# Designs tried in a protein design run: designed miniproteins, single chains, continued (4). Part 50

Each design is a single chain, and the fold is of that chain. pLDDT is the mean over its residues in the fold that is shown.

## One batch from the design tools (miniprotein)

Design m13724
Fold by ESMFold2-Fast:
Structure m13724 (fold): chain A 82 residues (1-82)
Amino acid sequence: SKEERDEYEKELKEEIERALALGGPVMAQVVIDLHNVRRALEEAKKAGDKETQAKLEEEYSRMQKLFDEVVAHFERRRAAAA
């Protein structure tokens, strides 16, 4: 619904702002990409497109691993910063 979309966009904006503060544009882009895949997956689920759903679930898992690695990288850099 529109209310769900508005809440999703608000949450996404807040996550992008936090990511930008943590690791700049690279971190912000990873968050954007992860949200785009998650949204596409929900759309595929609603449409009953099992083939697209399976593909997007794999992509989401891959992106989630990348996100965790990027977060760990920036946290290490931030902790080591002068």
Scores: mean pLDDT 77

Design m13725
Fold by ESMFold2-Fast:
Structure m13725 (fold): chain A 75 residues (1-75)
Amino acid sequence: KIDEELKRLIERVREQIAKARASKDPFERDVWLALAEIQIAVAKLTIERHEISPEVKKELDEVQAEVDAVRAELA
């Protein structure tokens, strides 16, 4: 169950990153990235308390790297 909930959260993060990249308004971009960062933080706290599949951990690392890349592009 927790793996499924984390996969859904990762899907939401990917959608938020896509919306940030598609947005031309800096404020709107920042809002979407902030929402993605909050979801990733929740996922990381969840991983610390539960046994999570390696596949889900890898996907979480991938979306974190994507957020970091978009933040670097906006700096």
Scores: mean pLDDT 78

Design m13726
Fold by ESMFold2-Fast:
Structure m13726 (fold): chain A 77 residues (1-77)
Amino acid sequence: SSAAAEALRAQAARFRELAREAAAKGDMTTSQLAEREARIAEETARRTEAGELSADEGFQAAKVFERGARQLEALLA
């Protein structure tokens, strides 16, 4: 669904911001990890929009990405 894809893209944007913060701090390993997570979240959003994943599967994936983003935020603090 559009709403599930939007939730996933919000997490992709969050990971891209974390990648920029990590790179600014010289942490290229964390930057690359965050960029990879952003790409997977974007692909998951695309698959949800294409009907390859249900809305419920999309929202569950968004919750997993949200937890991952919080873990990276803690790592960068």
Scores: mean pLDDT 89

Design m13727
Fold by ESMFold2-Fast:
Structure m13727 (fold): chain A 96 residues (1-96)
Amino acid sequence: EEAADTKEISEEKKEEIRKEAEKVIEESGAEVLSVKTEKLDLETGIEKLRELELNRKPEVGYASIVRNGTIYISEAVATKGETAQAVALLEALDIQ
């Protein structure tokens, strides 16, 4: 019923984020970037996502969002900008 950084977002918010991410991907023509490299629990994934948002700096290392279909956000992906970040957020929400 409530949304928090370490918990899943409400169903309505998840729906909005999902639609926004899909629109950004469609409009940019960018590909969905997900790579299976590491396997972390949801809590660790959310923490890394928060770090990425809080320390949004160019030319810096980026988080792995993982479960059992790991999403890895490399600096190359982050350099592509909003599309990659939207995909990372969408996947983190789906994992929960």
Scores: mean pLDDT 45

Design m13728
Fold by ESMFold2-Fast:
Structure m13728 (fold): chain A 81 residues (1-81)
Amino acid sequence: SAEEEALLRELVERLAEIVGDEELRRAMEKALDEAIAAGKSAHEILNLIGRVVAEKVELSEEQEKQVLAAVHETLERLAAL
């Protein structure tokens, strides 16, 4: 849905800000757009975004905490739709 897409795009922006990496932002946006075009569920898209982050960057303990919090908040907001 448009609401699910908006929440996932907001998550990508938030994760890019936490990490501070423009290449990661572009990789996440590409993964999101391709997954939406393929008809993947919001849960599948969220898992793909998480894999892109894990493959592209090494996070500090503080960044890992912030990423985990952002992902959990997004899951709760998706479940409320």
Scores: mean pLDDT 84

Design m13729
Fold by ESMFold2-Fast:
Structure m13729 (fold): chain A 66 residues (1-66)
Amino acid sequence: AAEAEAQTRAGEIGSQNLDVIRAAKALIDAGSGATAEAEFGGRRYRLTVTVDANGVPTITVEEVPE
């Protein structure tokens, strides 16, 4: 039972990870200054893409209060 419960929890984390990955890909495709919100681990996060002077995209993650 404990192993099956752990696998179920891993599945829930996996689905949340997919939402975060999709949001990150959409942000990268949208380019500099784009923002998106994603839910992970029961918390909301705001992701912001900034492009450094070298043209390298960086994703900043901020926790959004309830």
Scores: mean pLDDT 63

Design m13730
Fold by ESMFold2-Fast:
Structure m13730 (fold): chain A 95 residues (1-95)
Amino acid sequence: MILERAEELLRRAREILERVKNGDISVVEEAVEVEEEAKRIFEETRETDPEAARLALEAQIEVGMALIVVGVQRTIQENLLKAGKPATVEPFVKL
């Protein structure tokens, strides 16, 4: 039961990280939910089920990385908008 829940959280955390790497920042709310649930499982299992605790900790690391990437991407996007620099350059359109 608890082990299966930890495995599912790790799977979701990895999917979230891959989606964020591909530019999908809509997962931030789901990432926060996964992080909170992984913390609960870790606290619940840290003394009783080392395997479930390890999976929950790994899920926290994966989703934590996803949240860091989202923060960096948002900062880059805000800086680009503030600088007025176009993300796309159209070669030869001006010629």
Scores: mean pLDDT 74

Design m13731
Fold by ESMFold2-Fast:
Structure m13731 (fold): chain A 83 residues (1-83)
Amino acid sequence: SINEIKEEIKKILEKMKELMKEAMSLDTKEGAILATAIGIEMAGFEFDVSLSKTKEELEKVLSDMQEMLRQFERELKKLKESV
C-alpha cells in the first residue's frame, strides 16, 4: 500500500540521518563533505515524496533512495577504512 511505501521511505531517511551522524563523528573534512552530500540528497528525496501522488511514483522514489543509501554506506565505509 501507499502507507507501507511511505513507512519504508521514512526508515531509509532515518538510516541516512544515522550515516550523516557517523560521517560527522569522523571529525574529518571528508566526513563533513559526505554528511553535507547526504543532507542535500535527503532534502531532494523529501521534495520528490511531496510531489509523488501515485503508488508507482512513490515506489520509484523508494528504489532511488535505496540505491543512494547503498552508495553512501559504501562511501562511509571507505572513509572509515582510511582512518
Scores: mean pLDDT 88

Design m13732
Fold by ESMFold2-Fast:
Structure m13732 (fold): chain A 63 residues (1-63)
Amino acid sequence: MKTYEIEVGETAEDVAKGIQLVKESAKVYKIEVRRNPDTGKIVVVAEAEESEELKKIAKEIKR
């Protein structure tokens, strides 16, 4: 299991597209939506199986 972070923008449509892209790229176990306080942009954090497609579009986070 790996944690991935993708910056999706500021709108509900951007969030929906980001979540859909993550779900299409890997088997996802958990999704969390957060706002970056410095930029105001929304970030989708996903716990998923390791995926090369996710690595191309999202940043892998070590906890």
Scores: mean pLDDT 78

Design m13733
Fold by ESMFold2-Fast:
Structure m13733 (fold): chain A 75 residues (1-75)
Amino acid sequence: MAELEEVRARAREAVAQAKAFAESEEFKKLPKEKQEAVKKAIAEAEAVLADPNASIEELKEAVNKVIAALKSVLA
């Protein structure tokens, strides 16, 4: 139980940080394709977080997709 709640809390934090970045001027300077990739990853992660039955693995995969999208635009 504790691990699931911790993973959910970390996932919410990661999504919140990604959404904050998506509102930044730095994000607006990115190519449209990279902006869409990040927005899609955020939307998918929010959908997983909205599901109270989401597994630890589903939450980790959603967060990993957000991190991967951010790495592709920040590298």
Scores: mean pLDDT 80

Design m13734
Fold by ESMFold2-Fast:
Structure m13734 (fold): chain A 120 residues (1-120)
Amino acid sequence: MIEQLESILKTLREAVDELERLLARMKAGQPLDVSRLEEVIDKLILAAEGLRKLLSQSKNPELQELAKTVDEYIKKLEEIKAKLPEMSREEALQALETLVDIGRKMIDIAEKAIEIVKKE
């Protein structure tokens, strides 16, 4: 489990770094690379699904509760992805800020899960 959680954490960190770069470029007046953003969202969803699965399979009630929070974030990520093709530049900028926030919160969950598992 720890090795799988560490792998997911690495993927989440890489995805958040990519979202931060996209956000910085948009704030600098550059056009949104929609294809790249979709790739990063897909990477984030896949990592989140892996995290949710590992946490939900644990017998630890705290990890099971974290799995529910991750499931809510997955739904939000899927909602943003679905709306992405119809977004204005301002809506896309706000969506990127939301994606970064969700990504950071999932990193925190993965780090906390690793700490809990190491104590078992």
Scores: mean pLDDT 88

Design m13735
Fold by ESMFold2-Fast:
Structure m13735 (fold): chain A 96 residues (1-96)
Amino acid sequence: MGEEFLEKTKKELEELVKKVEEHAGTIEAGVAAQEAIQLARKAAEFAKENPEIAEEVASVAIEALERIKEINPQTAELAEEAIKEVEEVLKETLES
């Protein structure tokens, strides 16, 4: 289950990042970026409940969010907040 979630999440995040890159500077890029941010947050919640894959899930989510932050300045602050949320969830999960 965890490995399937990780693979699906990674592929979906990569596809959303690609969509942000293809439509850079447009409303469509902003929508794709917001979808990626929400998916990263859902991935962080899954990681909290599945500590064994938490580091891998967090790594994938943070990488996608950092790329979106670089490509789409309009959502950069939201991406930065999501990165901090993912990092905090990972820290809590590993400290428990």
Scores: mean pLDDT 82

Design m13736
Fold by ESMFold2-Fast:
Structure m13736 (fold): chain A 85 residues (1-85)
Amino acid sequence: SDEELDQLLAEIQRLFFTSTDPDKRRRLGALAQVLLRKRNGEEVPQHILDQLSPEERELVEQLLATTDPEEQNRILRQLIDLVRS
């Protein structure tokens, strides 16, 4: 739902501005682009997906493939946990 998505976007923004790791910032930026494009009903270009970690990519591919709101919320919570680790 919008609430889980907003929580993930807020966490990405916080970590992006507090991280000193350029690879982590690049991946966080790519993840934010995926989520914003999904929210707007836009296609996610492959070059953005290629910037994600293998674990982030697997969850994002599941998120983009599902139409079940409960499964989407579960995946969004897993992404929140993953970016916090």
Scores: mean pLDDT 84

Design m13737
Fold by ESMFold2-Fast:
Structure m13737 (fold): chain A 64 residues (1-64)
Amino acid sequence: GPERRTVRLEFDIATTTPEEIGEAVQRKIDELRAEGWRVVSASGSSFKPGEKGKFTITLTAERR
């Protein structure tokens, strides 16, 4: 089956705008594509244990 990896991007919700988050995600997708990875999903979650005001976007990528 295809090789799979997970990439996490973390943002401070007090200092990062939705537009900046979108730009960072798009840039990371472009970097992964340059390495031969295809991003198949993106999910957002807030509040890691032990971290205040963090927002995490998780990208799942696959390569043949």
Scores: mean pLDDT 76

Design m13738
Fold by ESMFold2-Fast:
Structure m13738 (fold): chain A 81 residues (1-81)
Amino acid sequence: SELEKYFEEKKKELEKEVEKLKKTLSDADAQRLENAFNTLIEEMEKRIKEGKLKTKEEVERSIKTILALLKHFVKEELEKR
């Protein structure tokens, strides 16, 4: 669907941001970030397929929420320094 194509484009943009964040972390924390990202993105894809996300605007808001959550996770790990 058009919505699934839009999601794939936004997912690729988010993957680039996640790679930037991973470079600021230890290997162990980078793996934890990767796991968190994969879990959140799989749940979002499932919600799109189930019709719980219906518009490009809803997809964009969800992607922005995921990025904010991942940045918060990184900030928590970096605050220990």
Scores: mean pLDDT 82

Design m13739
Fold by ESMFold2-Fast:
Order: sequence, then C-alpha cells, then structure tokens
Structure m13739 (fold): chain A 76 residues (1-76)
Amino acid sequence: MEEAELVREYLEEKIKKYSKDGKPDELFQRILELVREGKLDEAARLLAESQGVTDPETVKALRDALIEEAKKKKEE
C-alpha cells in the first residue's frame, strides 16, 4: 500500500509536468486508478501494453522500476 501511494504521487507529478492543463490521458487515468487501488502489477501491465510490450518479465521490471523511481523522487 505504501509503495502504491509512492508510485501514485510520482506518476501524478510526472503527468502534471508533461501534461498541458494537468489533464492526463484516458489510459493514464486508468493506470492511476489501479495504483490507487494497490494494483501495481495490473497498472504496470497496462503501461507496458500501451508501449506494445506484453512480456511478463518486462512487466515485472516496469513495476519494480516505477517503485524504485517513486522512492528516489521521495528522497529528493
């Protein structure tokens, strides 16, 4: 749950920084909802699929990378 909150905050900041007027894409809104629900694996899978990646190992790596980046952002 704590990791899901960190990833949510990280993604929200990233979306706000790169989005005009703070409106996230429909796909990104769905990903954020999954993260809020603590469904990090499902969120990573959707993110990977949006990039044309369906490999389970790569999905796991993306989930771990999101958590790692969120933790690094918190350390800043």
Scores: mean pLDDT 69

Design m13740
Fold by ESMFold2-Fast:
Structure m13740 (fold): chain A 64 residues (1-64)
Amino acid sequence: GKVSSNSAAFDEFSPEVVEAIDLILRLMFYEGKSLEEAVAEARKHFSQEVVDKAVAYVKSLLEA
């Protein structure tokens, strides 16, 4: 069914998106990978939609 709840918007990220964000940040900060390399690795483990959302968030952190 359609679930529209304003509360769900504040937990904007599914657990998969949160895991993808964590992986990208770990690869960049602990492994010394570029954003592009970290994204390529994340795409091996997560769907494109999940990675795209994670990348948008990571870019906002890096360019803020």
Scores: mean pLDDT 74

Design m13741
Fold by ESMFold2-Fast:
Structure m13741 (fold): chain A 77 residues (1-77)
Amino acid sequence: SEAERLRKFMEVLAARLPPEAHPALETVLRITLRYLERGSISDEEFQQFQAAMREILALVPRERLRELAEEALAEVE
Protein backbone atom coordinates (compact mmCIF):
# COMPACT_ATOMS: atom_id res chain seq x y z
CA SER A 1 0.00 0.00 0.00
CA GLU A 2 1.03 3.65 -0.34
CA ALA A 3 0.98 4.03 3.45
CA GLU A 4 3.31 1.01 3.90
CA ARG A 5 5.74 2.37 1.28
CA LEU A 6 5.70 5.80 2.95
CA ARG A 7 6.39 4.28 6.40
CA LYS A 8 9.36 2.32 5.01
CA PHE A 9 10.69 5.40 3.19
CA MET A 10 10.46 7.44 6.41
CA GLU A 11 12.21 4.69 8.43
CA VAL A 12 15.13 4.68 5.95
CA LEU A 13 15.22 8.50 5.90
CA ALA A 14 15.14 8.67 9.74
CA ALA A 15 18.24 6.42 9.93
CA ARG A 16 20.10 9.00 7.78
CA LEU A 17 18.98 12.06 9.78
CA PRO A 18 20.28 13.26 13.16
CA PRO A 19 18.23 11.82 16.07
CA GLU A 20 17.18 15.38 17.01
CA ALA A 21 15.15 15.52 13.74
CA HIS A 22 13.16 12.34 14.53
CA PRO A 23 10.24 13.98 16.46
CA ALA A 24 9.67 16.48 13.61
CA LEU A 25 9.99 13.68 11.00
CA GLU A 26 7.35 11.66 12.93
CA THR A 27 5.00 14.68 12.75
CA VAL A 28 5.59 14.94 8.97
CA LEU A 29 4.86 11.19 8.58
CA ARG A 30 1.67 11.33 10.72
CA ILE A 31 0.20 14.27 8.77
CA THR A 32 1.22 12.83 5.36
CA LEU A 33 -0.46 9.50 6.25
CA ARG A 34 -3.57 11.49 7.26
CA TYR A 35 -3.56 13.22 3.85
CA LEU A 36 -3.17 9.88 2.00
CA GLU A 37 -6.07 8.37 4.01
CA ARG A 38 -8.55 11.23 3.56
CA GLY A 39 -7.29 13.44 0.71
CA SER A 40 -7.24 16.50 3.02
CA ILE A 41 -5.75 17.89 6.21
CA SER A 42 -6.91 20.71 8.51
CA ASP A 43 -5.32 24.17 8.60
CA GLU A 44 -3.96 23.26 12.07
CA GLU A 45 -2.36 20.07 10.71
CA PHE A 46 -0.87 22.04 7.78
CA GLN A 47 0.66 24.53 10.27
CA GLN A 48 2.07 21.60 12.31
CA PHE A 49 3.51 20.12 9.09
CA GLN A 50 5.17 23.44 8.16
CA ALA A 51 6.59 23.85 11.68
CA ALA A 52 7.99 20.28 11.62
CA MET A 53 9.60 20.87 8.20
CA ARG A 54 11.22 24.08 9.50
CA GLU A 55 12.63 22.13 12.49
CA ILE A 56 14.15 19.52 10.14
CA LEU A 57 15.58 22.24 7.84
CA ALA A 58 17.14 24.00 10.87
CA LEU A 59 19.14 20.78 11.50
CA VAL A 60 19.76 19.67 7.88
CA PRO A 61 20.30 22.01 4.89
CA ARG A 62 17.61 21.71 2.19
CA GLU A 63 20.09 20.44 -0.43
CA ARG A 64 21.36 17.71 1.95
CA LEU A 65 17.79 16.73 2.94
CA ARG A 66 16.93 16.33 -0.76
CA GLU A 67 20.02 14.12 -1.31
CA LEU A 68 19.15 11.93 1.71
CA ALA A 69 15.50 11.66 0.59
CA GLU A 70 16.58 10.59 -2.93
CA GLU A 71 18.90 7.93 -1.40
CA ALA A 72 16.09 6.69 0.89
CA LEU A 73 13.64 6.53 -2.03
CA ALA A 74 16.13 4.45 -4.07
CA GLU A 75 16.36 1.91 -1.19
CA VAL A 76 12.55 1.39 -0.98
CA GLU A 77 11.91 1.15 -4.76
Scores: mean pLDDT 87

Design m13742
Fold by ESMFold2-Fast:
Structure m13742 (fold): chain A 100 residues (1-100)
Amino acid sequence: DKEILEEIEKLAKEIVEIAKKTAEEMTKLVDEKAPIEEIKKVWDEGLEKINELAEKIKKLLSQIKDESKKKEALEIWKKAMEEAHKILEPAQEKVGDYIE
């Protein structure tokens, strides 16, 4: 269970890193006045990667037998998803303002 928890922590950190890279790239494309289709591609690719990592975490969670460690892993994942949302939200708002 310890090894599974450590892997979930690593994947959770990767979710946040992907969110940061996606937000930075979207912001850069808006500043460069890139086509909306290019910005959408960055967003779609970022979300796909985050979803793939989330699916891996879900599979790992099903392998944890200790209820306390499973609860800890769920909290780590929840916090990572909340942080990713907070990172992506300003970039989404900037894109929204750009396409209006």
Scores: mean pLDDT 86

Design m13743
Fold by ESMFold2-Fast:
Order: sequence, then structure tokens, then C-alpha cells
Structure m13743 (fold): chain A 68 residues (1-68)
Amino acid sequence: SVQDKIDAILAQIEAEMRELAASGKMSRDELRQRALIRTASLLDEEGITDPAQRQAAFARVQAIVDEL
């Protein structure tokens, strides 16, 4: 389903952001910017164009970064 694809994207983003956060070299704002850009790219690659689904994914990505 589209939701399964979004969940897979978010799991990938969380793993990538945790590794970057562990480096200590990026600010939270830099992590957030990188996460949002990468999420947009992955959503585009999977053909996820629905605005509500994209907005929900971006909100979840921001929550992931805020918990780092």
C-alpha cells in the first residue's frame, strides 16, 4: 500500500538521521533540512503525490528529528 511505502521511507530516514546525529557535526536545523529534502526526493521517486499524505510524512519526519 502507499502507507507501507511511506512507512519504509520514514524508517530509512530515521536510520540515516540517527547516524548523522551520532556524528555530532550537524545542528538539529541542518538535520531537519536534510531529512525533509531527502524525504521529498524519496516520496517523488515512489510517485507519492497526494498533498495530505506528503504533509503527514513531513510532519512525521520532523517528529523523528526532534527526538534525536
Scores: mean pLDDT 88

Design m13744
Fold by ESMFold2-Fast:
Structure m13744 (fold): chain A 74 residues (1-74)
Amino acid sequence: SAEGKREAQRAIDRTNEILSIHKNKDALEAAKQRLLESPNEAVRRLVEQGNSGDFTRAFMLDDELKAREAEAAG
Protein backbone atom coordinates (compact mmCIF):
# COMPACT_ATOMS: atom_id res chain seq x y z
CA SER A 1 0.00 0.00 0.00
CA ALA A 2 0.98 3.67 -0.26
CA GLU A 3 1.06 3.83 3.53
CA GLY A 4 3.47 0.88 3.67
CA LYS A 5 5.79 2.61 1.19
CA ARG A 6 5.74 5.79 3.32
CA GLU A 7 6.57 3.82 6.49
CA ALA A 8 9.47 2.07 4.69
CA GLN A 9 10.77 5.42 3.38
CA ARG A 10 10.57 6.91 6.91
CA ALA A 11 12.69 4.00 8.25
CA ILE A 12 15.27 4.55 5.46
CA ASP A 13 15.35 8.33 6.14
CA ARG A 14 15.88 7.74 9.87
CA THR A 15 18.74 5.27 9.19
CA ASN A 16 20.35 7.86 6.86
CA GLU A 17 20.00 10.53 9.60
CA ILE A 18 21.82 8.25 12.08
CA LEU A 19 24.59 7.58 9.51
CA SER A 20 24.87 11.35 8.84
CA ILE A 21 25.37 11.99 12.58
CA HIS A 22 28.29 9.50 12.59
CA LYS A 23 30.02 11.60 9.88
CA ASN A 24 29.83 14.83 11.94
CA LYS A 25 32.03 14.81 15.07
CA ASP A 26 30.15 17.62 16.87
CA ALA A 27 26.73 16.13 16.05
CA LEU A 28 27.94 12.70 17.23
CA GLU A 29 29.12 14.08 20.59
CA ALA A 30 25.85 16.04 21.08
CA ALA A 31 23.76 12.94 20.25
CA LYS A 32 25.90 10.81 22.63
CA GLN A 33 25.29 13.28 25.49
CA ARG A 34 21.51 13.20 24.84
CA LEU A 35 21.43 9.38 24.83
CA LEU A 36 23.41 9.30 28.11
CA GLU A 37 20.56 11.34 29.65
CA SER A 38 18.05 8.59 28.68
CA PRO A 39 16.00 7.17 31.60
CA ASN A 40 16.60 3.67 30.13
CA GLU A 41 19.72 1.89 31.46
CA ALA A 42 20.08 -0.28 28.33
CA VAL A 43 20.33 2.84 26.10
CA ARG A 44 22.94 4.43 28.41
CA ARG A 45 24.94 1.15 28.57
CA LEU A 46 25.12 0.91 24.75
CA VAL A 47 26.46 4.49 24.53
CA GLU A 48 29.03 3.76 27.29
CA GLN A 49 30.32 0.67 25.37
CA GLY A 50 31.77 3.17 22.90
CA ASN A 51 31.65 1.54 19.44
CA SER A 52 29.64 2.85 16.45
CA GLY A 53 27.47 -0.29 16.20
CA ASP A 54 26.43 -0.06 19.86
CA PHE A 55 25.81 3.69 19.42
CA THR A 56 23.52 3.00 16.41
CA ARG A 57 21.70 0.37 18.51
CA ALA A 58 21.27 2.96 21.29
CA PHE A 59 19.56 5.33 18.80
CA MET A 60 17.26 2.55 17.55
CA LEU A 61 16.38 1.41 21.08
CA ASP A 62 15.70 5.00 22.24
CA ASP A 63 13.38 5.52 19.21
CA GLU A 64 11.53 2.25 19.96
CA LEU A 65 11.09 3.10 23.66
CA LYS A 66 9.78 6.59 22.86
CA ALA A 67 7.30 5.10 20.36
CA ARG A 68 6.18 2.61 23.03
CA GLU A 69 5.71 5.39 25.63
CA ALA A 70 3.67 7.45 23.12
CA GLU A 71 1.45 4.39 22.43
CA ALA A 72 0.96 3.78 26.19
CA ALA A 73 0.11 7.48 26.77
CA GLY A 74 -2.54 7.47 23.99
Scores: mean pLDDT 73

Design m13745
Fold by ESMFold2-Fast:
Structure m13745 (fold): chain A 82 residues (1-82)
Amino acid sequence: MEEKIRKAIELVRERARAKAPEIIANNIKSLSAEPFIDEAAAELGLSPEEKERVREELEKIGAEQVKKAGETAGPLFAKTLE
């Protein structure tokens, strides 16, 4: 179960990363992660409860990545904004 959730998260992240440049370039207003989550759930045979856990873990990872990026780029951002 937990291993399936990790694998689903990796699949969603990989697909989202591959599509991110296209999404940004096309300025898509209605961006949704739901299709990627649905595809991963179908491929790995996730239950509705496991699919919800994947969504929650992705939100947690996203928040952690933003925090890490802020910490890493903090001094550089301060310099570029001067």
Scores: mean pLDDT 60

Design m13746
Fold by ESMFold2-Fast:
Structure m13746 (fold): chain A 82 residues (1-82)
Amino acid sequence: AKEAIEHAEKGIEAAKEGDAGEALGGTNAALEHLSDEEKEKVAEIAQKKGTEAMKKGKSPEEAILEASLAGAEEALKLAKEA
């Protein structure tokens, strides 16, 4: 739980700073402490937010950042609820 929370928070911070690679890394590290069902929920939220950003005419880079942020936030929520 603690490790998942710390990794998810790092992912959120990196996404806010515009570092999609580090945001994804933090999210993936948090997912190692989650169930397969929780991992699927994180992936679905990230995909949905990325698709919404693209539909709004945002750049691919902006879509990746929004998807990474949403995924990290969902991972943090699930880690805290576990």
Scores: mean pLDDT 77

Design m13747
Fold by ESMFold2-Fast:
Structure m13747 (fold): chain A 86 residues (1-86)
Amino acid sequence: MKIAILPSSDVSEESVEKLKKELEKEGHEVTVLDNVDEALENADKFDKIIIVVTKENEEKGKKLAEYLKEVLKDKNVEVELLVVEE
């Protein structure tokens, strides 16, 4: 799959790189996005967008996932929320 990672600003670069390497080892093509606008503009290029948030921002991440699912409902892209233990 072509997977996009959309990390919250408080997620460490180490956590993002670890997730990217794990997904690439599973045979996925992985792109790290800088912001929500980049995700919206490039949604057609991805099979899945993973929103990555810390435990502190879990509720904000859930709201963003719901927003992206609604905005991208006509696109063939899956939106997933991942909470990291930071």
Scores: mean pLDDT 83

Design m13748
Fold by ESMFold2-Fast:
Structure m13748 (fold): chain A 74 residues (1-74)
Amino acid sequence: MNEEEIKKSAEEFLKDPENREEYLKQIRDAIERMKAEKEKAKGLPNADEIIKRYDRQIENLEAFLKAVEELEKK
């Protein structure tokens, strides 16, 4: 996902203030779960593939959270 797509997604998300904090908490919890799954994958024969997939998903979610935080800052 590119920066422009992430920004648009964050702007749309912020238009609906209901349950916003609960949803953001779920995203943060998902990131932590993916980091834990990434660590568990390190012992597997296909670890490199699994790690790359989780890294990409984590990066996209962290970029989304950063975009939301930057938009909330004014």
Scores: mean pLDDT 76

Design m13749
Fold by ESMFold2-Fast:
Structure m13749 (fold): chain A 81 residues (1-81)
Amino acid sequence: AAASPEEVRALADEALAAGLMSEEVAEEARWAAEALAAGDVAAVKARAPELAGLSDEEVLAVLQRALDRAAAMARALLAAA
């Protein structure tokens, strides 16, 4: 299921507060969610130069899939705690 940027940020913050996620992982997830919400393809390509050959739409699709996986993982960790 498609996770909203707000949902990913909330889940990352909750998992961090619960001690289930490192600050570095939570910060990366929050940054990625903000980049997706802003449509900031340039910032994404700066962090992941391997995506430089992709269209803006393809980059945002890759980012959305990464956030969907992150949200699912955070929910699983919180449910197991």
Scores: mean pLDDT 79

Design m13750
Fold by ESMFold2-Fast:
Structure m13750 (fold): chain A 65 residues (1-65)
Amino acid sequence: SEEELEREILIAFVDMVIALGIRSKDLEGAKELLDRIVESAPEEFQEEIRKHAEEGLKYAEERLK
């Protein structure tokens, strides 16, 4: 389904942003980009995408400490 594919693409994009943030050690830039991704996502799954981004950022913070 289109909705499922769009959700999968956005989750993959979030994962990519998290990975790049870790590799570049720029979590502030990653957070700004993630906030924009969540805001641009369809309302129906904004909460899911936001939660995934928050969990990814927490993981990245722990890994960089």
Scores: mean pLDDT 84

Design m13751
Fold by ESMFold2-Fast:
Structure m13751 (fold): chain A 100 residues (1-100)
Amino acid sequence: SEVEEKLKAIDVDKALEEFVEFARKEGEEVSIPPLTPSQELEVRAVKLIIERLGIKTKEEMEEYVARQLEGAEAFRAGDYETARAKLDPATWYLLEKMKA
C-alpha cells in the first residue's frame, strides 16, 4: 500500500517536534507524554495528512479534523460511501487497522 509505505517513512520524533513548535507559534505550550504504538501511528497519519494538504494554520487544521471526525463516524456506522468521501486515505488506513 502506498499509504503504508508513506506512513512508515514518517519520523515520529520529528513530527512531534514540529507539532510542539506549531503549538508554540499559536501561543500554546504542549507537553507530550511517551506514546503508545497506536498513538505513534496516529501521529504518522496526521503528519502525512498535513504534508499532503499543506495545512499551515490552526483554523485549517480544525476544519480538516471536523471533516475527518464526520468520516470516522460514517466508517463506524458502516456508511463507507460517506466515509470515503470525507476521509483522507491515511485516516482510512488507520481506521481499518484499529477496527475493533
Scores: mean pLDDT 71

Design m13752
Fold by ESMFold2-Fast:
Structure m13752 (fold): chain A 87 residues (1-87)
Amino acid sequence: MEEKLKEIGIEAIEKLKKANSAREVLEILREALRAAGFDVGEEDIEAMLKKLEADPERSEEEFVKETKELAEKALKELEEKKEKEKE
């Protein structure tokens, strides 16, 4: 189970690196969450986009960058923890 979640995470990170908009980022995350067994609808994505547009201090480019960095950091931490447990 955890290995499958890691595989889903890695695939999502690779797609996130190629994403160029907040909507693409959120759609990639939605697909990853659905693959992991969570029910994430289109309404959730629309709500997140509206919240992003309402924040004058955060641009779409900043959101995309922050989300990519956070996702990469989270995946790296999960991989490092797995390696320490195995070693």
Scores: mean pLDDT 68

Design m13753
Fold by ESMFold2-Fast:
Structure m13753 (fold): chain A 72 residues (1-72)
Amino acid sequence: MNPTEEELREAVDFFTKRAREAIEKGDLYTARLEIGNLLGIGELARSLGYDEVAEYAYEQVDELYEELKKAE
């Protein structure tokens, strides 16, 4: 059964929070894994036609990469 648009949006919020917590702790490896999870959710959302959720996921990825770059 395909995930709903709301379920994928909640997943974006969940992994965004986990990535930020990892960056804050200096766990850059875990941060990169959680960003990878966000990319996967964005690709899945796009494949299901949930374009707004896909764009939201990609926006979170871009923001997290800038945060990660400042932590390195």
Scores: mean pLDDT 85

Design m13754
Fold by ESMFold2-Fast:
Structure m13754 (fold): chain A 73 residues (1-73)
Amino acid sequence: SKEELALKGLEALVKAGLLEKVDGKFRLKDSRGYPFAVQVLKESGLSLEEQKELIEKHVYTEEDKERLIKMLE
């Protein structure tokens, strides 16, 4: 699915050291990760609403959620 493709892309960013996993959710290690996470979401083929829903469900901190959503808009 498009959601699975997006999640696999975010897992690749964890392997690259741009994200980390906390309690099964994604967290940014620093600000360098934001453009890469946004690109993964935009390239997934998910709609804007589906991208926001994935962020709300799978991102760990409220600060990362807010910033990612703002960058998608």
Scores: mean pLDDT 86

Design m13755
Fold by ESMFold2-Fast:
Structure m13755 (fold): chain A 84 residues (1-84)
Amino acid sequence: MEELLEKFEEALKNKDLETAKEVLLEILRDPNITDEDLRRVAELIKNSELKEELFEFLKEVSRNSKDELERRRADYILKILLTK
């Protein structure tokens, strides 16, 4: 898990939107991810220059993904981002 979060943070620092989206999907699909990990992901996105692009991507996943777990987790991150 820490490896995925570190890879995501690195993609955000490098402003690599495509890698950030790919790693984010892996995080949303990982059966070992916790709500605490999702809160950490939301914090990383909030403080990133890719915030708007990743927000739109999460909206797309939340609305269009056929995986219920991906939709629920994307929605959870979106709610955190909208609160603060």
Scores: mean pLDDT 84

Design m13756
Fold by ESMFold2-Fast:
Structure m13756 (fold): chain A 76 residues (1-76)
Amino acid sequence: DEIDALIQRLADAVAAAQPSEEELKLFVGFVNAALNGDRETARKKLDELVKLLESRGHTEQAAAVRETGDALLDAV
């Protein structure tokens, strides 16, 4: 399943950054919004998650999260 594979890759990228509670909430919120077809909320959650990861210096993980998150939004 392409969607399941993208969710797993996104989860792995977030986990590699040792996420905060807020980052985990944004990740869960993004996935739930994306799967429910709420693209506007999903984009906002993804943008906030990427920004937080970048602010903590996890630039490579933030890039992976953006790329995989965009791919998930295109797949749903």
Scores: mean pLDDT 85

Design m13757
Fold by ESMFold2-Fast:
Structure m13757 (fold): chain A 82 residues (1-82)
Amino acid sequence: SATQRERTLLQAEMGVAQLHAAVLSRLSEDQAVQKQLDAVADQLQDLVARLEAGEVSLGQARAQYQNLNAELQKLEQAFNAS
């Protein structure tokens, strides 16, 4: 179904974002940035698990992912700032 396809794509997008946050955390030399990146990675992992378990709707998961992705983008900018 279209809904199942959208769910699979969102799970894949969140998985990529989680890996990105985890990699940036391992490369960061700033402990505060590392902790925030780890928190984003953990929240993305939890969101994927809750979506898979049917504990959140696709719409709720998408909204939470948008917020987490915005936070990840902000942290990536902090990581790249001199």
Scores: mean pLDDT 87

Design m13758
Fold by ESMFold2-Fast:
Structure m13758 (fold): chain A 74 residues (1-74)
Amino acid sequence: METAVEIGEPLKVEERVDANGRIVRVTTRELTVRTLDAETGEVVREERYRMTVTEVIDTATGTVTLHVELTPLP
């Protein structure tokens, strides 16, 4: 089986600075995962997710912390 992943355009991008001067960026996208038949290339399964990525960027240390959440869509 083959898997193809399509990441949609950002539906929502929010950016803020927290009380400690860290940049917090939250990006929401739709993610589509397709399972392809290896012989025909036909899509045999399609799953959609809402993907939320939270980045916490500490500009003093250069540390980036990522939290990724996937929520299944019907």
Scores: mean pLDDT 79

